Designed miniproteins, single chains, continued (5). Designs and how they scored, part 26

Each design is a single chain, and the fold is of that chain. pLDDT is the mean over its residues in the fold that is shown.

## One batch from the design tools (miniprotein)

Design m16872
Fold by ESMFold2-Fast:
Structure m16872 (fold): chain A 100 residues (1-100)
Amino acid sequence: ESVYKNLGMAPTLVDGEERVSMVGVLKDGTVIRLHDAKSPIHADVLAAKKAGVSLGEIDPVFAGVSIDDPDEVQERKMLEALLKAGKISEEQYKKLLEKL
Protein backbone atom coordinates (compact mmCIF):
# COMPACT_ATOMS: atom_id res chain seq x y z
CA GLU A 1 0.00 0.00 0.00
CA SER A 2 2.82 2.50 0.79
CA VAL A 3 4.31 1.83 -2.68
CA TYR A 4 0.97 2.84 -4.26
CA LYS A 5 0.84 6.10 -2.29
CA ASN A 6 4.35 6.86 -3.60
CA LEU A 7 2.93 6.57 -7.15
CA GLY A 8 0.90 9.73 -6.44
CA MET A 9 -2.55 8.13 -6.73
CA ALA A 10 -4.60 5.87 -4.51
CA PRO A 11 -4.30 2.27 -5.72
CA THR A 12 -7.05 -0.29 -6.16
CA LEU A 13 -6.91 -4.07 -5.71
CA VAL A 14 -8.84 -6.08 -8.31
CA ASP A 15 -9.36 -9.84 -7.89
CA GLY A 16 -11.13 -11.64 -10.74
CA GLU A 17 -11.50 -14.72 -8.47
CA GLU A 18 -8.03 -16.27 -9.06
CA ARG A 19 -5.82 -13.36 -10.17
CA VAL A 20 -5.04 -10.11 -8.42
CA SER A 21 -4.50 -6.98 -10.49
CA MET A 22 -3.14 -3.81 -8.96
CA VAL A 23 -3.74 -0.53 -10.74
CA GLY A 24 -1.72 2.54 -9.81
CA VAL A 25 -2.10 5.90 -11.52
CA LEU A 26 0.93 8.18 -11.70
CA LYS A 27 0.67 11.99 -11.45
CA ASP A 28 0.95 12.25 -15.27
CA GLY A 29 -2.00 9.88 -15.72
CA THR A 30 0.13 6.84 -16.62
CA VAL A 31 -1.55 3.57 -15.60
CA ILE A 32 0.63 0.95 -13.94
CA ARG A 33 -0.96 -2.52 -14.02
CA LEU A 34 0.78 -4.64 -11.39
CA HIS A 35 -0.65 -8.12 -11.98
CA ASP A 36 2.81 -9.68 -12.43
CA ALA A 37 3.72 -12.02 -9.58
CA LYS A 38 7.29 -10.64 -9.78
CA SER A 39 6.06 -7.07 -9.20
CA PRO A 40 7.67 -5.17 -6.26
CA ILE A 41 4.21 -4.83 -4.68
CA HIS A 42 3.30 -8.53 -5.05
CA ALA A 43 3.74 -9.19 -1.31
CA ASP A 44 1.40 -6.30 -0.39
CA VAL A 45 -1.16 -7.53 -2.94
CA LEU A 46 -1.07 -11.08 -1.51
CA ALA A 47 -1.30 -9.76 2.07
CA ALA A 48 -4.36 -7.62 1.19
CA LYS A 49 -6.00 -10.58 -0.60
CA LYS A 50 -5.39 -12.88 2.40
CA ALA A 51 -6.83 -10.21 4.72
CA GLY A 52 -9.99 -10.00 2.57
CA VAL A 53 -9.56 -6.27 2.01
CA SER A 54 -12.32 -4.61 -0.02
CA LEU A 55 -11.58 -1.90 -2.61
CA GLY A 56 -13.30 0.67 -0.34
CA GLU A 57 -10.92 -0.28 2.49
CA ILE A 58 -7.92 0.42 0.23
CA ASP A 59 -9.34 3.84 -0.70
CA PRO A 60 -12.81 5.15 0.26
CA VAL A 61 -13.33 6.58 -3.27
CA PHE A 62 -13.69 2.95 -4.48
CA ALA A 63 -16.47 2.08 -1.99
CA GLY A 64 -18.96 1.80 -4.90
CA VAL A 65 -16.75 -0.67 -6.87
CA SER A 66 -17.29 -4.40 -6.36
CA ILE A 67 -14.26 -6.71 -6.47
CA ASP A 68 -16.66 -9.36 -7.86
CA ASP A 69 -17.34 -7.32 -11.04
CA PRO A 70 -15.45 -8.23 -14.26
CA ASP A 71 -11.97 -6.62 -14.55
CA GLU A 72 -12.99 -4.16 -17.31
CA VAL A 73 -16.09 -3.05 -15.34
CA GLN A 74 -14.01 -2.61 -12.17
CA GLU A 75 -11.32 -0.60 -14.01
CA ARG A 76 -13.91 1.70 -15.63
CA LYS A 77 -15.72 2.26 -12.30
CA MET A 78 -12.41 2.92 -10.50
CA LEU A 79 -11.43 5.53 -13.11
CA GLU A 80 -14.89 7.14 -12.80
CA ALA A 81 -14.54 7.19 -8.99
CA LEU A 82 -11.08 8.84 -9.25
CA LEU A 83 -12.47 11.47 -11.65
CA LYS A 84 -15.51 12.14 -9.41
CA ALA A 85 -13.22 12.50 -6.36
CA GLY A 86 -11.02 15.00 -8.26
CA LYS A 87 -7.94 12.74 -8.04
CA ILE A 88 -7.52 12.73 -11.83
CA SER A 89 -8.39 15.32 -14.48
CA GLU A 90 -10.93 14.71 -17.25
CA GLU A 91 -8.04 14.67 -19.77
CA GLN A 92 -6.21 12.01 -17.70
CA TYR A 93 -9.47 10.01 -17.42
CA LYS A 94 -9.93 9.97 -21.23
CA LYS A 95 -6.28 9.02 -21.78
CA LEU A 96 -6.54 6.17 -19.24
CA LEU A 97 -9.74 4.83 -20.87
CA GLU A 98 -7.86 4.64 -24.21
CA LYS A 99 -5.35 2.25 -22.53
CA LEU A 100 -8.13 -0.19 -21.53
Scores: mean pLDDT 51

Design m16873
Fold by ESMFold2-Fast:
Structure m16873 (fold): chain A 95 residues (1-95)
Amino acid sequence: HMAEEVRELLREAAKRLGFSDEEIDAMTVRELFRRIQRVDPKLAEEVERKLALRFGVDEEAWRNPASLTPEQRKEVREKLEAFYRALEEADAMDR
């Protein structure tokens, strides 16, 4: 399920920053993402981009949303909403 994939992607990133498994498991997916973002904003952006691409958001669309047609912007928004919903589901599983 996507919720498990989100948590494992964040776990990999957090491990690169020196976080222990115990610290990672003590945080919700949302808390873990915010912590990564605070320590290394570029790594957090890379993780968010990888997750967005997994939901089918194009790299060009991620970099320059303003260049898209209204239909393309709606598609990107729907894919990002799916990404955030998966993040919320992972957060709910973490309690």
Scores: mean pLDDT 67

Design m16874
Fold by ESMFold2-Fast:
Structure m16874 (fold): chain A 80 residues (1-80)
Amino acid sequence: MLEEAEKVARRVLTQLGVPEETIERLLEETRKRTKEDTILAFTEALFEVALEMGLVDRVPDVSWVKSLEDLGKAIAAYIR
């Protein structure tokens, strides 16, 4: 599950123009902070790390994220 989530996140972040070094750091920290092997737990950890890295101004409500497609949509919607 987490490997597929990382692939989706990498693809969408690359399409948004986030530098590769930033993506690698984001995903490494997200992996360390993901408490459960679920898409929701991965998504929550990813946006907490994104806030610390200045990629978002606040952690958004991601409780609606239930699938890899939802994860991609959340990244595209909230990361600038």
Scores: mean pLDDT 83

Design m16875
Fold by ESMFold2-Fast:
Structure m16875 (fold): chain A 70 residues (1-70)
Amino acid sequence: SERERLVETFQKQLEIDQETAEGIVDELKNGTPLKVIAEKFGIPLEKLAEAYRDAEVELGVEDLKNAVFR
């Protein structure tokens, strides 16, 4: 699924466990800003933003990007 691919991408890019990656994806789907997600999970915003861009290029999740960066 799209969710499973995004979770796997975040696990690889951020070197985090599946539960943490799933938490990040849930926050993204809820429209939580990347800065808030980064603070919540203790990840540098720049690193999370890079992982999100890599995932978007691979998955084409345009709507999630628009919700996150607004």
Scores: mean pLDDT 76

Design m16876
Fold by ESMFold2-Fast:
Structure m16876 (fold): chain A 85 residues (1-85)
Amino acid sequence: PRVKIELKGSEEKIKKAKERFREIAREVGAEVLDEEISGDKLVIEFLTATKEQGQELLRRMKEAAKELGVEIVKAELSELDVLPE
């Protein structure tokens, strides 16, 4: 399963969110596949071994985003290990 989240916020908040999300991924056992920063936006993709890990990762990331005051623009959980063509 893949988890993709897109955030919007100030540069300082985005940097803090990136560090926090990496910590959460490590705790859940998820692999970071990609990280993109474009101005006030951050896009991160993760790979999880199970759907349950993906759901836990997404839940914890949503909580962290709220605590950090960053906006979640998009949050997706896909049961596929690759994006469809």
Scores: mean pLDDT 78

Design m16877
Fold by ESMFold2-Fast:
Structure m16877 (fold): chain A 61 residues (1-61)
Amino acid sequence: DVQTKVVQYMNKVQDALDKGDLEKAQKIMDEGAKWLESQGRTDMAQAFKDHGQRLIDQAKK
């Protein structure tokens, strides 16, 4: 299920951010977005990138 996979990717991004690994968080976000694009879910890929980038930007402060 696409929704379950999105949740799994978001949890991995959050785990990386909790560890202070911004580079890993960015990589996981990019991998998740690319996977969503491969599933033909371009709108979901964009929303995933937008949400993930907001989390990364907040972690930098």
Scores: mean pLDDT 81

Design m16878
Fold by ESMFold2-Fast:
Structure m16878 (fold): chain A 84 residues (1-84)
Amino acid sequence: MDSLKQQIYQNLDQLRDLLHDSAGVDQFRQAVDAQDFDEARRLIAQFRDIALQTIHDPQLLQRVQQILAQLDALLAQMEALQQA
């Protein structure tokens, strides 16, 4: 569990630098710490919308989409561990 949280936090630090959405990143950390996976997934959708609106560089957009996919995968792993 702690290793999954560390990987999430590392991906969030990269998102903060790319999207400049410190408030959204802080909300995501709070949702993960509270195990509010529905709120965390809502924030991933919000990050995707922000990226599509603000990032015009295809390489940067692809990097953001890869980070968001990693966050989705890490959330799914955390949720699976909670159900086990």
Scores: mean pLDDT 82

Design m16879
Fold by ESMFold2-Fast:
Structure m16879 (fold): chain A 66 residues (1-66)
Amino acid sequence: MEEERQRIVDRKLAEMKPLQEKYDELKAKHPRDSPEYQKASQEFLDKSWEISEEYQRELERLRARA
């Protein structure tokens, strides 16, 4: 069970890593009060939410089995 759960988490993290790196890069390049900074934050949240939704469903299936 833990191995399957970890695999799902690892896959999610692998998909999130390039998004997080892009978000961090944009935040570093733009002042915190800029529209670019706000757009980067919103884009990261939107994409991470979509990824999390799919992985949450997989985790719920594992939880139901355990």
Scores: mean pLDDT 76

Design m16880
Fold by ESMFold2-Fast:
Structure m16880 (fold): chain A 72 residues (1-72)
Amino acid sequence: SSKVHFLAGLIIQGIEDNVDVEKLADATVKLAKDLGLSKEEVREAFEIAKSKFPSNKAIDEAEKKALEKLEE
């Protein structure tokens, strides 16, 4: 999905720019809602981002926070 790749691009750019994990999670949730993405599609976007930064703990923390916010 082009929308999933667009969300992955936001996550990748946030990691490259050393954006705070909480701010990255908030931006990810906002964009996911704006794009009408499901939780599974958000997980797919994080998996794409992790493929570029396989050892980055900030991505794992941002994913956890974003998924928690999407359940509210």
Scores: mean pLDDT 86

Design m16881
Fold by ESMFold2-Fast:
Structure m16881 (fold): chain A 65 residues (1-65)
Amino acid sequence: KGYTWSEDGTKAFYESDEVLIEDAKKLIEALNLKESDRESLIRYFESIYSNPNVRKAVEEAFESL
């Protein structure tokens, strides 16, 4: 599903930022927002994903979905 597990199977991480962003886009679409608001949220998400603490928190949240 575009991510790999650690050798002991206790952790997962995305193989690419594109997989995480694609999941985020689907959630944003489900909110039925105006196109301009949807684009703003997607850009915001893309901009913050480079922060390692944010990446970890987002990956853990999406794994629970």
Scores: mean pLDDT 60

Design m16882
Fold by ESMFold2-Fast:
Structure m16882 (fold): chain A 98 residues (1-98)
Amino acid sequence: MEELIKRIRELLERELEIAEEMGVPEEQLEDIREKNKEIIEKVEEEGKKNPEILELALRSAEIRVRGLEARLNGDEAAFEEQLARLKELEEEVEKKKE
């Protein structure tokens, strides 16, 4: 469980790093940092009670990082594939909603 939270933190930091490399303005980077803090707080609080939240957060972060890496490399096809995977994850979340 702690290992999954650590991996999520690493992916969120990588997402921020890629955004900085892409020249995203500081005001938008601050928004990303705040959202990342909120995600970590949620997975630390709820993830101990529900491991599915940790796995969903991890999968979401992995997809977003891969998409951003594709954009950074100019690979639009790979970016679109990651966007499609993110939509599939959203459908899984809705099906597990209760």
Scores: mean pLDDT 78

Design m16883
Fold by ESMFold2-Fast:
Structure m16883 (fold): chain A 76 residues (1-76)
Amino acid sequence: PSRAQIEADIDEAMLYMQYSVSKLQSDDDIKSMSPDQAKKEAEILKKAAEELEKRGDLDAAAELKKKAEEYEKVAA
C-alpha cells in the first residue's frame, strides 16, 4: 500500500484507542481534573471526534464530543 494508506491505518487505530479509553472514564474522574488539564483533554477529544466524523463513524464521534463537553465544564 501507499505511504498515505499506511499512515491512515495507523491514525485510525489511534483514534479507536482514544475512543475506547474515553468510554472507560467516569464523569467523576473527569470532574476531579485541574481546569488546565481538562481543557487540554477536551481539545484532544474534539480533534479525534472530527477525524471520526470524516471517516463516517458518527456514533463514536458523538461519544467523544460528549466526553469533551464534560471536560469543558471542568475547564470553565
Scores: mean pLDDT 71

Design m16884
Fold by ESMFold2-Fast:
Structure m16884 (fold): chain A 81 residues (1-81)
Amino acid sequence: SDLAQIRELIAFLEALARQLRAEAERADPGSRAVLDEVVGVVEATIRELRAMEAAGASLAEAQRVFLAGMARMGELLDRLA
């Protein structure tokens, strides 16, 4: 079901946020600043997906939000390269 798959996207992002917070705590100040920004993007994406889950949005709409969040995360991580 769309609902189950949206919940899987949220669970993935929650696990990613936990991992990124742990990495930020061990990072140098410059990398930590970027990782904190990435965590902010992940948490904003989770909030949007939870609102979509509550509103009964389609999986396709949820996937667009998820992919936009992933793209923004990639842009921020490019600052470390």
Scores: mean pLDDT 88

Design m16885
Fold by ESMFold2-Fast:
Structure m16885 (fold): chain A 58 residues (1-58)
Amino acid sequence: MRLQKLRDELNKESLEIGRKTTEEVGPDEGEGTLVRKSKENSDRWSEERRREEERLRR
């Protein structure tokens, strides 16, 4: 019912995590992690979206 909210939540979480990762480990190591997390969150959102649609149907 609120797939958009889930997407916004995940996108917002991704930004927060990226920011904190950079703050904690520094930009050198955080940069690689940030890129990977971005890709991972994209895949996660796709899975959650499909799961939500399945859940909403049944």
Scores: mean pLDDT 63

Design m16886
Fold by ESMFold2-Fast:
Structure m16886 (fold): chain A 80 residues (1-80)
Amino acid sequence: SANEEKAKQLFQEAKNLIQTLIANIKAGKVSKEELLQQLAQIQQLIAQMKSLLSDEELEKKLNELQPLVDELGAAIKEWA
């Protein structure tokens, strides 16, 4: 469906943003303001996916993102 295709696009955008943010944190190329802006954008993408997917489909996608979310959390903790 169109909702599934849009959700797939949003998932790839979220994944790419998380990966880019992790790389920029590790490289020392992120300010606190940029970090907060990127985190807000990632949250918006996930919220949009939640509106388009069933609970089961959303859970599967969130589980696929979990290793990257964990790595992002670790990078933020070590950066701060």
Scores: mean pLDDT 85

Design m16887
Fold by ESMFold2-Fast:
Structure m16887 (fold): chain A 71 residues (1-71)
Amino acid sequence: MKITETKTFPVKAGELLAVDVAAFSRKYGPTTVTIEGTGSGEKLTAAPSTSLAFYRAKEGDTEAKVTATTV
């Protein structure tokens, strides 16, 4: 079964957001994580083998949207 979880985190421009991809993968199986800055629209996708995904907030970002989807 494909599981998708979305969380939104408040951020300020220049902040570093760390997402523990390995923790989600331990519970649900191999997981792809996408991090999107809501103001900038910049997207970062982390491979399922990633342990920690890092996103640096861009100018205009007030929130980062994190979507974890099992492969």
Scores: mean pLDDT 77

Design m16888
Fold by ESMFold2-Fast:
Structure m16888 (fold): chain A 54 residues (1-54)
Amino acid sequence: SQGQVYLDQARQALDQGDVQKAQAYARLAIDHGLGSDPAVQQLVQQILDRLQQQ
C-alpha cells in the first residue's frame, strides 16, 4: 500500500539520520491509513527520542 511505502521511506530516512524527513514520511503513512499500526507508533517514538537528543 502507499502507506507502507511511506513507512519504509520513514525508516530509511531515520536510519540515515534525517529525523525531519523521517517525521514527514511517518505523517504521510498515518494519513494513508497506518495511524493505528504498531510499527508506525514504534517509529514515531523513535523519532521523538531522536528529537529529544537534538
Scores: mean pLDDT 83

Design m16889
Fold by ESMFold2-Fast:
Structure m16889 (fold): chain A 85 residues (1-85)
Amino acid sequence: VIKTYKVDENLEIRLGVLSDTIYGLAVIYKGELIGLVIFDSEGNILYEVLDDDVKVEIEKLSDTKYLVKVEIKGEVYEIEVEIPK
């Protein structure tokens, strides 16, 4: 199951469940895949592949909700995502 979050007209986050405790996140900017992040249920990033000048931070808010911060060329975007069941 993949859940899509439209942050603005240029930025989209796609969230997928890989296991009960491992999640995948794709960062799409202006139609291009610019980042892939694998993280655990505590918000720890296990693996990432990011384009130049892209940063991703994940903060656990609850057992199902995470705050995703994406920095693209110095501009910061924040989105709250919920793990699909």
Scores: mean pLDDT 85

Design m16890
Fold by ESMFold2-Fast:
Structure m16890 (fold): chain A 100 residues (1-100)
Amino acid sequence: SEVERLREEAERLFEEGRYDEAILTYRELIALTRDDPELTLEALAKLAEAYVKQGLFEEAETVIRQAVALARKAGFSEEEIERFVREVEERIREIEEELA
């Protein structure tokens, strides 16, 4: 499917360090997965990671806020949202330490 193709392409681009292209591909994936909140949240987390890899911390923060808003609209519990935010923040911290 197109969703599977974009997911695989985005992951490959990210692994190759082609973060500009990975960002565009994750955004396309997110647009196609609006009816799948779990997959959309996963893609938004990866998009935030790609922004951090480029040093675009404000863009990453914006994407995380977008993910939280979508999770609430999708009916995720506050506990699930807090866990999601913690996991994303921990991964961003690891990336920032690698970039230093």
Scores: mean pLDDT 86

Design m16891
Fold by ESMFold2-Fast:
Structure m16891 (fold): chain A 94 residues (1-94)
Amino acid sequence: SEEEVEKRARELLARGQRIVETLKKKIEAEKDLDKQQALGDLGVEAYFAVQEIEREIAATMARLRAGDISVEEARRRLEELEERLRELEAKVEA
């Protein structure tokens, strides 16, 4: 349903924010300068990746609300974006 797709979109947006916040905390807690620099580089990558995912979520929801795509198409797009978030979460948690 459209309501379930909207709930999924909100959850994915919250997950993206948690990824960036988690990485920021890891950078601030890291005492090894070489590791801190590597985490900083990952932080830049993660920031842009999350922004891209957030833009794609917003675009998908806007198109769904406008009737330009079906609920099934919106669900499929959000499933792909969720997989991208899972890969990013794995990199940040490693």
Scores: mean pLDDT 87

Design m16892
Fold by ESMFold2-Fast:
Structure m16892 (fold): chain A 69 residues (1-69)
Amino acid sequence: SEIDELEREAKERIEELAKKYNAPSLGEMVKKQIETIAESSKAQGVPASVVRKKMDELLKSTEESLKFK
């Protein structure tokens, strides 16, 4: 449940970034990575705090990459 909420929030954040930087293909690719992280984390019993940190780092790295044109 908490991981499902983190997945939903992360997907919303990447969709906003993809629109802001006009990078729809990258947005779709990162959304799939978010889905994979959430699914594998639930299967492996990874704590939600670890999942949150991993998703935050993924989104931060993605935004930093988009800023450097």
Scores: mean pLDDT 84

Design m16893
Fold by ESMFold2-Fast:
Order: C-alpha cells, then sequence, then structure tokens
Structure m16893 (fold): chain A 72 residues (1-72)
C-alpha cells in the first residue's frame, strides 16, 4: 500500500518511526480526500521527509509545503 511505501521512504531518510508513520497516514488521507495519485503521494512523502521534521507539527508543515510545491 502507498501508506507503507511513504512510511519506508521517511524511515530511509532517517526520520523516527512515529514521524514516518504520521507521514504515511497523511499521504493516505491526501490520496483519499484530495485526489492525489500514488506517484504524487510518494513525492509528497519524499519532499516532506527531506525537510527532516522532528515533531508531528513540523511533519504537518512539511507535508503542507510539499503539497503547495506540487500544486504550483
Amino acid sequence: MVKEKAEEIAKELGLSEEIAKYIGEAVEWLMKHEGFSEEQGLEIARRAAEKKPKTKEEAAEAIGDAVAELRA
């Protein structure tokens, strides 16, 4: 599932399990409710994880920034 792939991308980039899981859940939510494709969801996960968020609040900001970048 895309959620698991997004979580793995975040873990590979050195994020904690808690933050990686949050990113995976957020990507799944965006695909279900905002119409993002699997490719777009994984790109959002990668961009957010590259910002190295340390908290769920920072992860939410990083995801929002990644979404804005893809919609530009």
Scores: mean pLDDT 84

Design m16894
Fold by ESMFold2-Fast:
Structure m16894 (fold): chain A 64 residues (1-64)
Amino acid sequence: VEDLEKKIKRLKSIIKHLEMEIARLRSVPSPANEKRISELEKEIQELNDKLKQYTAELEKVRAK
């Protein structure tokens, strides 16, 4: 359970970092940056899915 909380915190930190990176890339529009933004958006989506899973698991553990 402690590990699950740590995983959630790490995922939130990573997602925030990637969102900031996308914001930086958007401030300098270019084809290369557009491709990178697309890749980062996919990564954020995957991380948000994992965050949902870990949060649901944590809620189940707390409900017991």
Scores: mean pLDDT 80

Design m16895
Fold by ESMFold2-Fast:
Structure m16895 (fold): chain A 74 residues (1-74)
Amino acid sequence: SEDKLKEEIKKELAEVQAIVRKLLAQMQAAGQPLPQEVVDKMQQAQEEIAKRADEKDLKGILETLRELRAFLES
């Protein structure tokens, strides 16, 4: 259902945000910037999510967030 997809999106978004915050803290502690590949992937995901939101494609938003999370956890 749409409500279930919205809950899954909210959960995945929270997980991605937590991973990004942890990564930023680790990079700052090491005196290093975020790798450009990570910055680029986050930007691409943000653009895709905006596009999918305009299309009301909740499954596409969820898939984009899951792909981003998998990349960040690699």
Scores: mean pLDDT 87

Design m16896
Fold by ESMFold2-Fast:
Structure m16896 (fold): chain A 70 residues (1-70)
Amino acid sequence: MEEAIENALKAYEATTNPEAKRLIEQGVLALRLGFPKHAARLFRQAADVMSKNGETEAAEYARKAAEAAE
């Protein structure tokens, strides 16, 4: 959980895309509510948006957040 949130925050700081930021915020909220599988899906969606926007570093942090969320 802590590692997932840490990577999610790094992705949030690295991205300039408002939809990706929203997906990260929703993923962190899902973790806090006890839905790690849903959080992982949201972080993977954020990574896809970031990747399509050319934000390779942000996308990598979002993928690490998804993996840590399990």
Scores: mean pLDDT 85

Design m16897
Fold by ESMFold2-Fast:
Structure m16897 (fold): chain A 82 residues (1-82)
Amino acid sequence: MNVSVSGDGTAVSSTTGTALGGTGTDVTVTSLSTSGTCSCKCEKLNDTWTTTCGSDSATTCTCTASSNGNTVTISVTLSERG
């Protein structure tokens, strides 16, 4: 899990995993918001990956997922604005 923060108060978290025995592009992304946290859930075949990014002052949360062969990458972007 890699987390980076930009000068604009944007925090990005990403998780990369390998799906065992799966060939295909069937990826579903679900955004889950709990008080102070933002979670992204990505499912491919029978495998599930989750990445979480949170802040007490978070105003927006964006989830993206991509798949390339057996590799799945999930990214969460969290923006703070006052």
Scores: mean pLDDT 47

Design m16898
Fold by ESMFold2-Fast:
Structure m16898 (fold): chain A 70 residues (1-70)
Amino acid sequence: SAEDAALAATDAQIEAIHDSQDPYSKEALKQIKAVLEKTKALLENSTDPTYQKAVEHVDGLIEKLDQEIA
């Protein structure tokens, strides 16, 4: 599905950021947050209610990253 493909692409993009730079640098955290925000927007527009838990999980990760970036 488009949602499953988006989740897989998100994991791959985060892994690439971790491989290319310090994953806890402010720059890396901002890049990871941008990837997660794009994924959340896609999942929120899904008509499949099974992805509601995935939206909640991604939202929690964004909140945690916001705390680390601040």
Scores: mean pLDDT 78

Design m16899
Fold by ESMFold2-Fast:
Structure m16899 (fold): chain A 75 residues (1-75)
Amino acid sequence: AAAQAAAAEKQAEEYRKKAEEYRKRGDDVLAEGYEALSRTYRQISEALKAGDLETAARLQRLAEELERVTREIEA
């Protein structure tokens, strides 16, 4: 649905901004983690727009794992 694709796009932009903040602070590890999350959510949005629900589901699981690991490093 268009709403799900838009939500993924919004999440990608939020992670892009967070990556930018960590780059400015010199935390390249966290910046890289959030850059990867931003790219993954952009790919989720694209898969949803294309109707590729299987790819969207696989990318969503990858994003959830990346979020867990990145937040553990941040804590």
Scores: mean pLDDT 84

Design m16900
Fold by ESMFold2-Fast:
Structure m16900 (fold): chain A 101 residues (1-101)
Amino acid sequence: MEEILEMVRKFLEPKLSPETLEEVLEIVKELIKAAISGNPVAFAESVRRLDELIEKIPDEEVREFLKKLIEALTYGMDLSVLNPKLPEEEILEIIKKKLEE
């Protein structure tokens, strides 16, 4: 989890205000939690909250990055739902690899 949050922070920190950055990171943390626990309802609610923030962000690179992040996290959530015995660490590594593509 911390590695994905650090990747997100490093990309967004020079592009977003500190207040907006912390809001994004809180939602991303909830998305990661929902993904690794295979909770599609909590995941969908957190995606909705992040989409509302994306609408307010004028930077196209930030919007594209956050959309890519949602796709990577969605992939991880689907894996958690389909394979409930997969270790949390393995799901996080797959999400990280997908985001680095």
Scores: mean pLDDT 81

Design m16901
Fold by ESMFold2-Fast:
Structure m16901 (fold): chain A 85 residues (1-85)
Amino acid sequence: SLLQLQRQVQREIDEALRLGVEALELANDPSLSEEQRQRALQVNMDLYGAVLDAINTPVTEESLQEMLDYLKELIEKAREELERI
């Protein structure tokens, strides 16, 4: 249902925002190398951009499903990247 897809997209937005905060904390951690901090900053920027795209997604089943699939893939890649820092 459309409402179920909207709720799923919102859950992924919430998770992207949570990971973005973690990435920003790493980007500002003085104990990390400059390279590690820059990688964390890139993750934060990618997640923030995806959240903005998600908020502006047309409210159709096709667009919401495509956005949901995109957010899930991006979030998993973000988790893997942050785990390497």
Scores: mean pLDDT 90

Design m16902
Fold by ESMFold2-Fast:
Structure m16902 (fold): chain A 89 residues (1-89)
Amino acid sequence: MEAEEIEKKIEELKEKGLAGINPKENTEEIFRLTLKLLALKKGLGPGPELVEAILNDLPLTADVYEPMDEEKAELVYEAALRVAEELAK
């Protein structure tokens, strides 16, 4: 249950953020896990197709992460690349 495991990790990180434990790092990790969850729901293997699918879902990612600005758009792109690299292992 990969999606359920990721959702559980996201909730655990949200709880840590609310407790004031490394809120920035927790937010970045939540965002990364959210993109990985999107990738898994698409059922795509590692590669450019997966990166494109994640980037095409930017509105969903923005809704979860926060209102999208230029800095967050760059973070989404970088996180999408990292998710693709992780799944290529």
Scores: mean pLDDT 60

Design m16903
Fold by ESMFold2-Fast:
Structure m16903 (fold): chain A 103 residues (1-103)
Amino acid sequence: GPYTPEQLELIKKAPPEAREYFEKALDILTNNPRTAENYLKAAEYLLKALKAAIEAGAEPEVIEALKRLARYYAELAKELAESFGDKELLERADKLLEEIENL
């Protein structure tokens, strides 16, 4: 799957609201083609999971894991968008990375 066993175990400790967004990201990454748009969509859900985890006062380890995953898929979306010359997706990925870093 798109996540390591350790990442999956950490996310099981996340609050229900964060887990719902995390599961939506997992569904996209598992069942959709590996495109810049789908990686960006997954990263957007991971950012929502991250924000929900922070608001619910989740453990730092859970927050760090979600932040790392959101960054990873946003960077992957950026690399693919740049490779295919998709300026709109590139701008969206850059904005998402900025939002992740500011949390």
Scores: mean pLDDT 87

Design m16904
Fold by ESMFold2-Fast:
Structure m16904 (fold): chain A 120 residues (1-120)
Amino acid sequence: LSPELKEAVDRLTEVFHKRLKEEGVETPPLEILRVGFEAYARKLVEDKGEEETLARIKALIDSLEKGKGFSGFVFYYYVVGYIERKKNNDPRTIEQINVALYDLLNAKTKEEAEEAGKKL
């Protein structure tokens, strides 16, 4: 990842972890979450390019910082992401993405987080 994308992934990881804690949701350690979001960003760069990936990660950060709790992130991620995926003929269902997010939140190793991140 570019330095700018690495900074964006690090910021997303920190804000996501903080918001989950505020909502009482258990989260893996920051190091493991970071690996998952890095894998997500790498795959998104391959699918959409760096500019679109950076814009999406910044929008996710904004939804977490400006929205009321974790629900704003969930709404943005599932609803807006679903619309974009349908436009690009992405065959993944909301249920498959829910499993990937659940797997990321329950990851105990960097390898588990990387595999979950690729499926986001």
Scores: mean pLDDT 75

Design m16905
Fold by ESMFold2-Fast:
Structure m16905 (fold): chain A 98 residues (1-98)
Amino acid sequence: MREELLRELREQLERLRRLREELERRGAPEELLRAVEIVIRGLEEAIRALEEGRPVIEARRIVLRAIAEAAVVLGVLTEAQVEEGLARYEEHVARALA
C-alpha cells in the first residue's frame, strides 16, 4: 500500500505540474492557478510524510485538505463545508481505529 500510494502521488504531482505550466501558457484565471498550486503543495507534503514513515491515513488527510482548499478557491465549496467534512472524516477514522 505505502509504495503504491507513493507512486500514485508522484505520478499525480507530475501531471499537475504539467497542467499548471499549460494553464499559465494559456493565461488561465489566477484562481485556477492558485487552486492547482494548492493541490501540488498538498501532494508534495503527503509524499514527504510517507517518505518520513508517517501513516498512510495522514498522507490521505493531507491530500483531502488540499483538494478541499482548492475547491474553496474555485468557489465550489465554502470554508464551513470543508471544516464540517474534515471533522466528520476525522470522527469516522477515530471510530474505525477505536
Scores: mean pLDDT 78

Design m16906
Fold by ESMFold2-Fast:
Structure m16906 (fold): chain A 59 residues (1-59)
Amino acid sequence: AALHSHISETLQKEFKLSESQAEQIADTAVGLYEKGFLPEKLVLPFAKMLAEVEVTYAS
């Protein structure tokens, strides 16, 4: 819960993503952490990587 909110807010501020876009990326990254595929410390870096890809496809 707290981790998801922190990631969503960070992505909105740093990447200028909409709330819905940031929440979808945060959900994906936190989901991988919950399933044990991603360590906690890499959740935010992974979410930022996904945001960077999203921004790159935005014209």
Scores: mean pLDDT 80

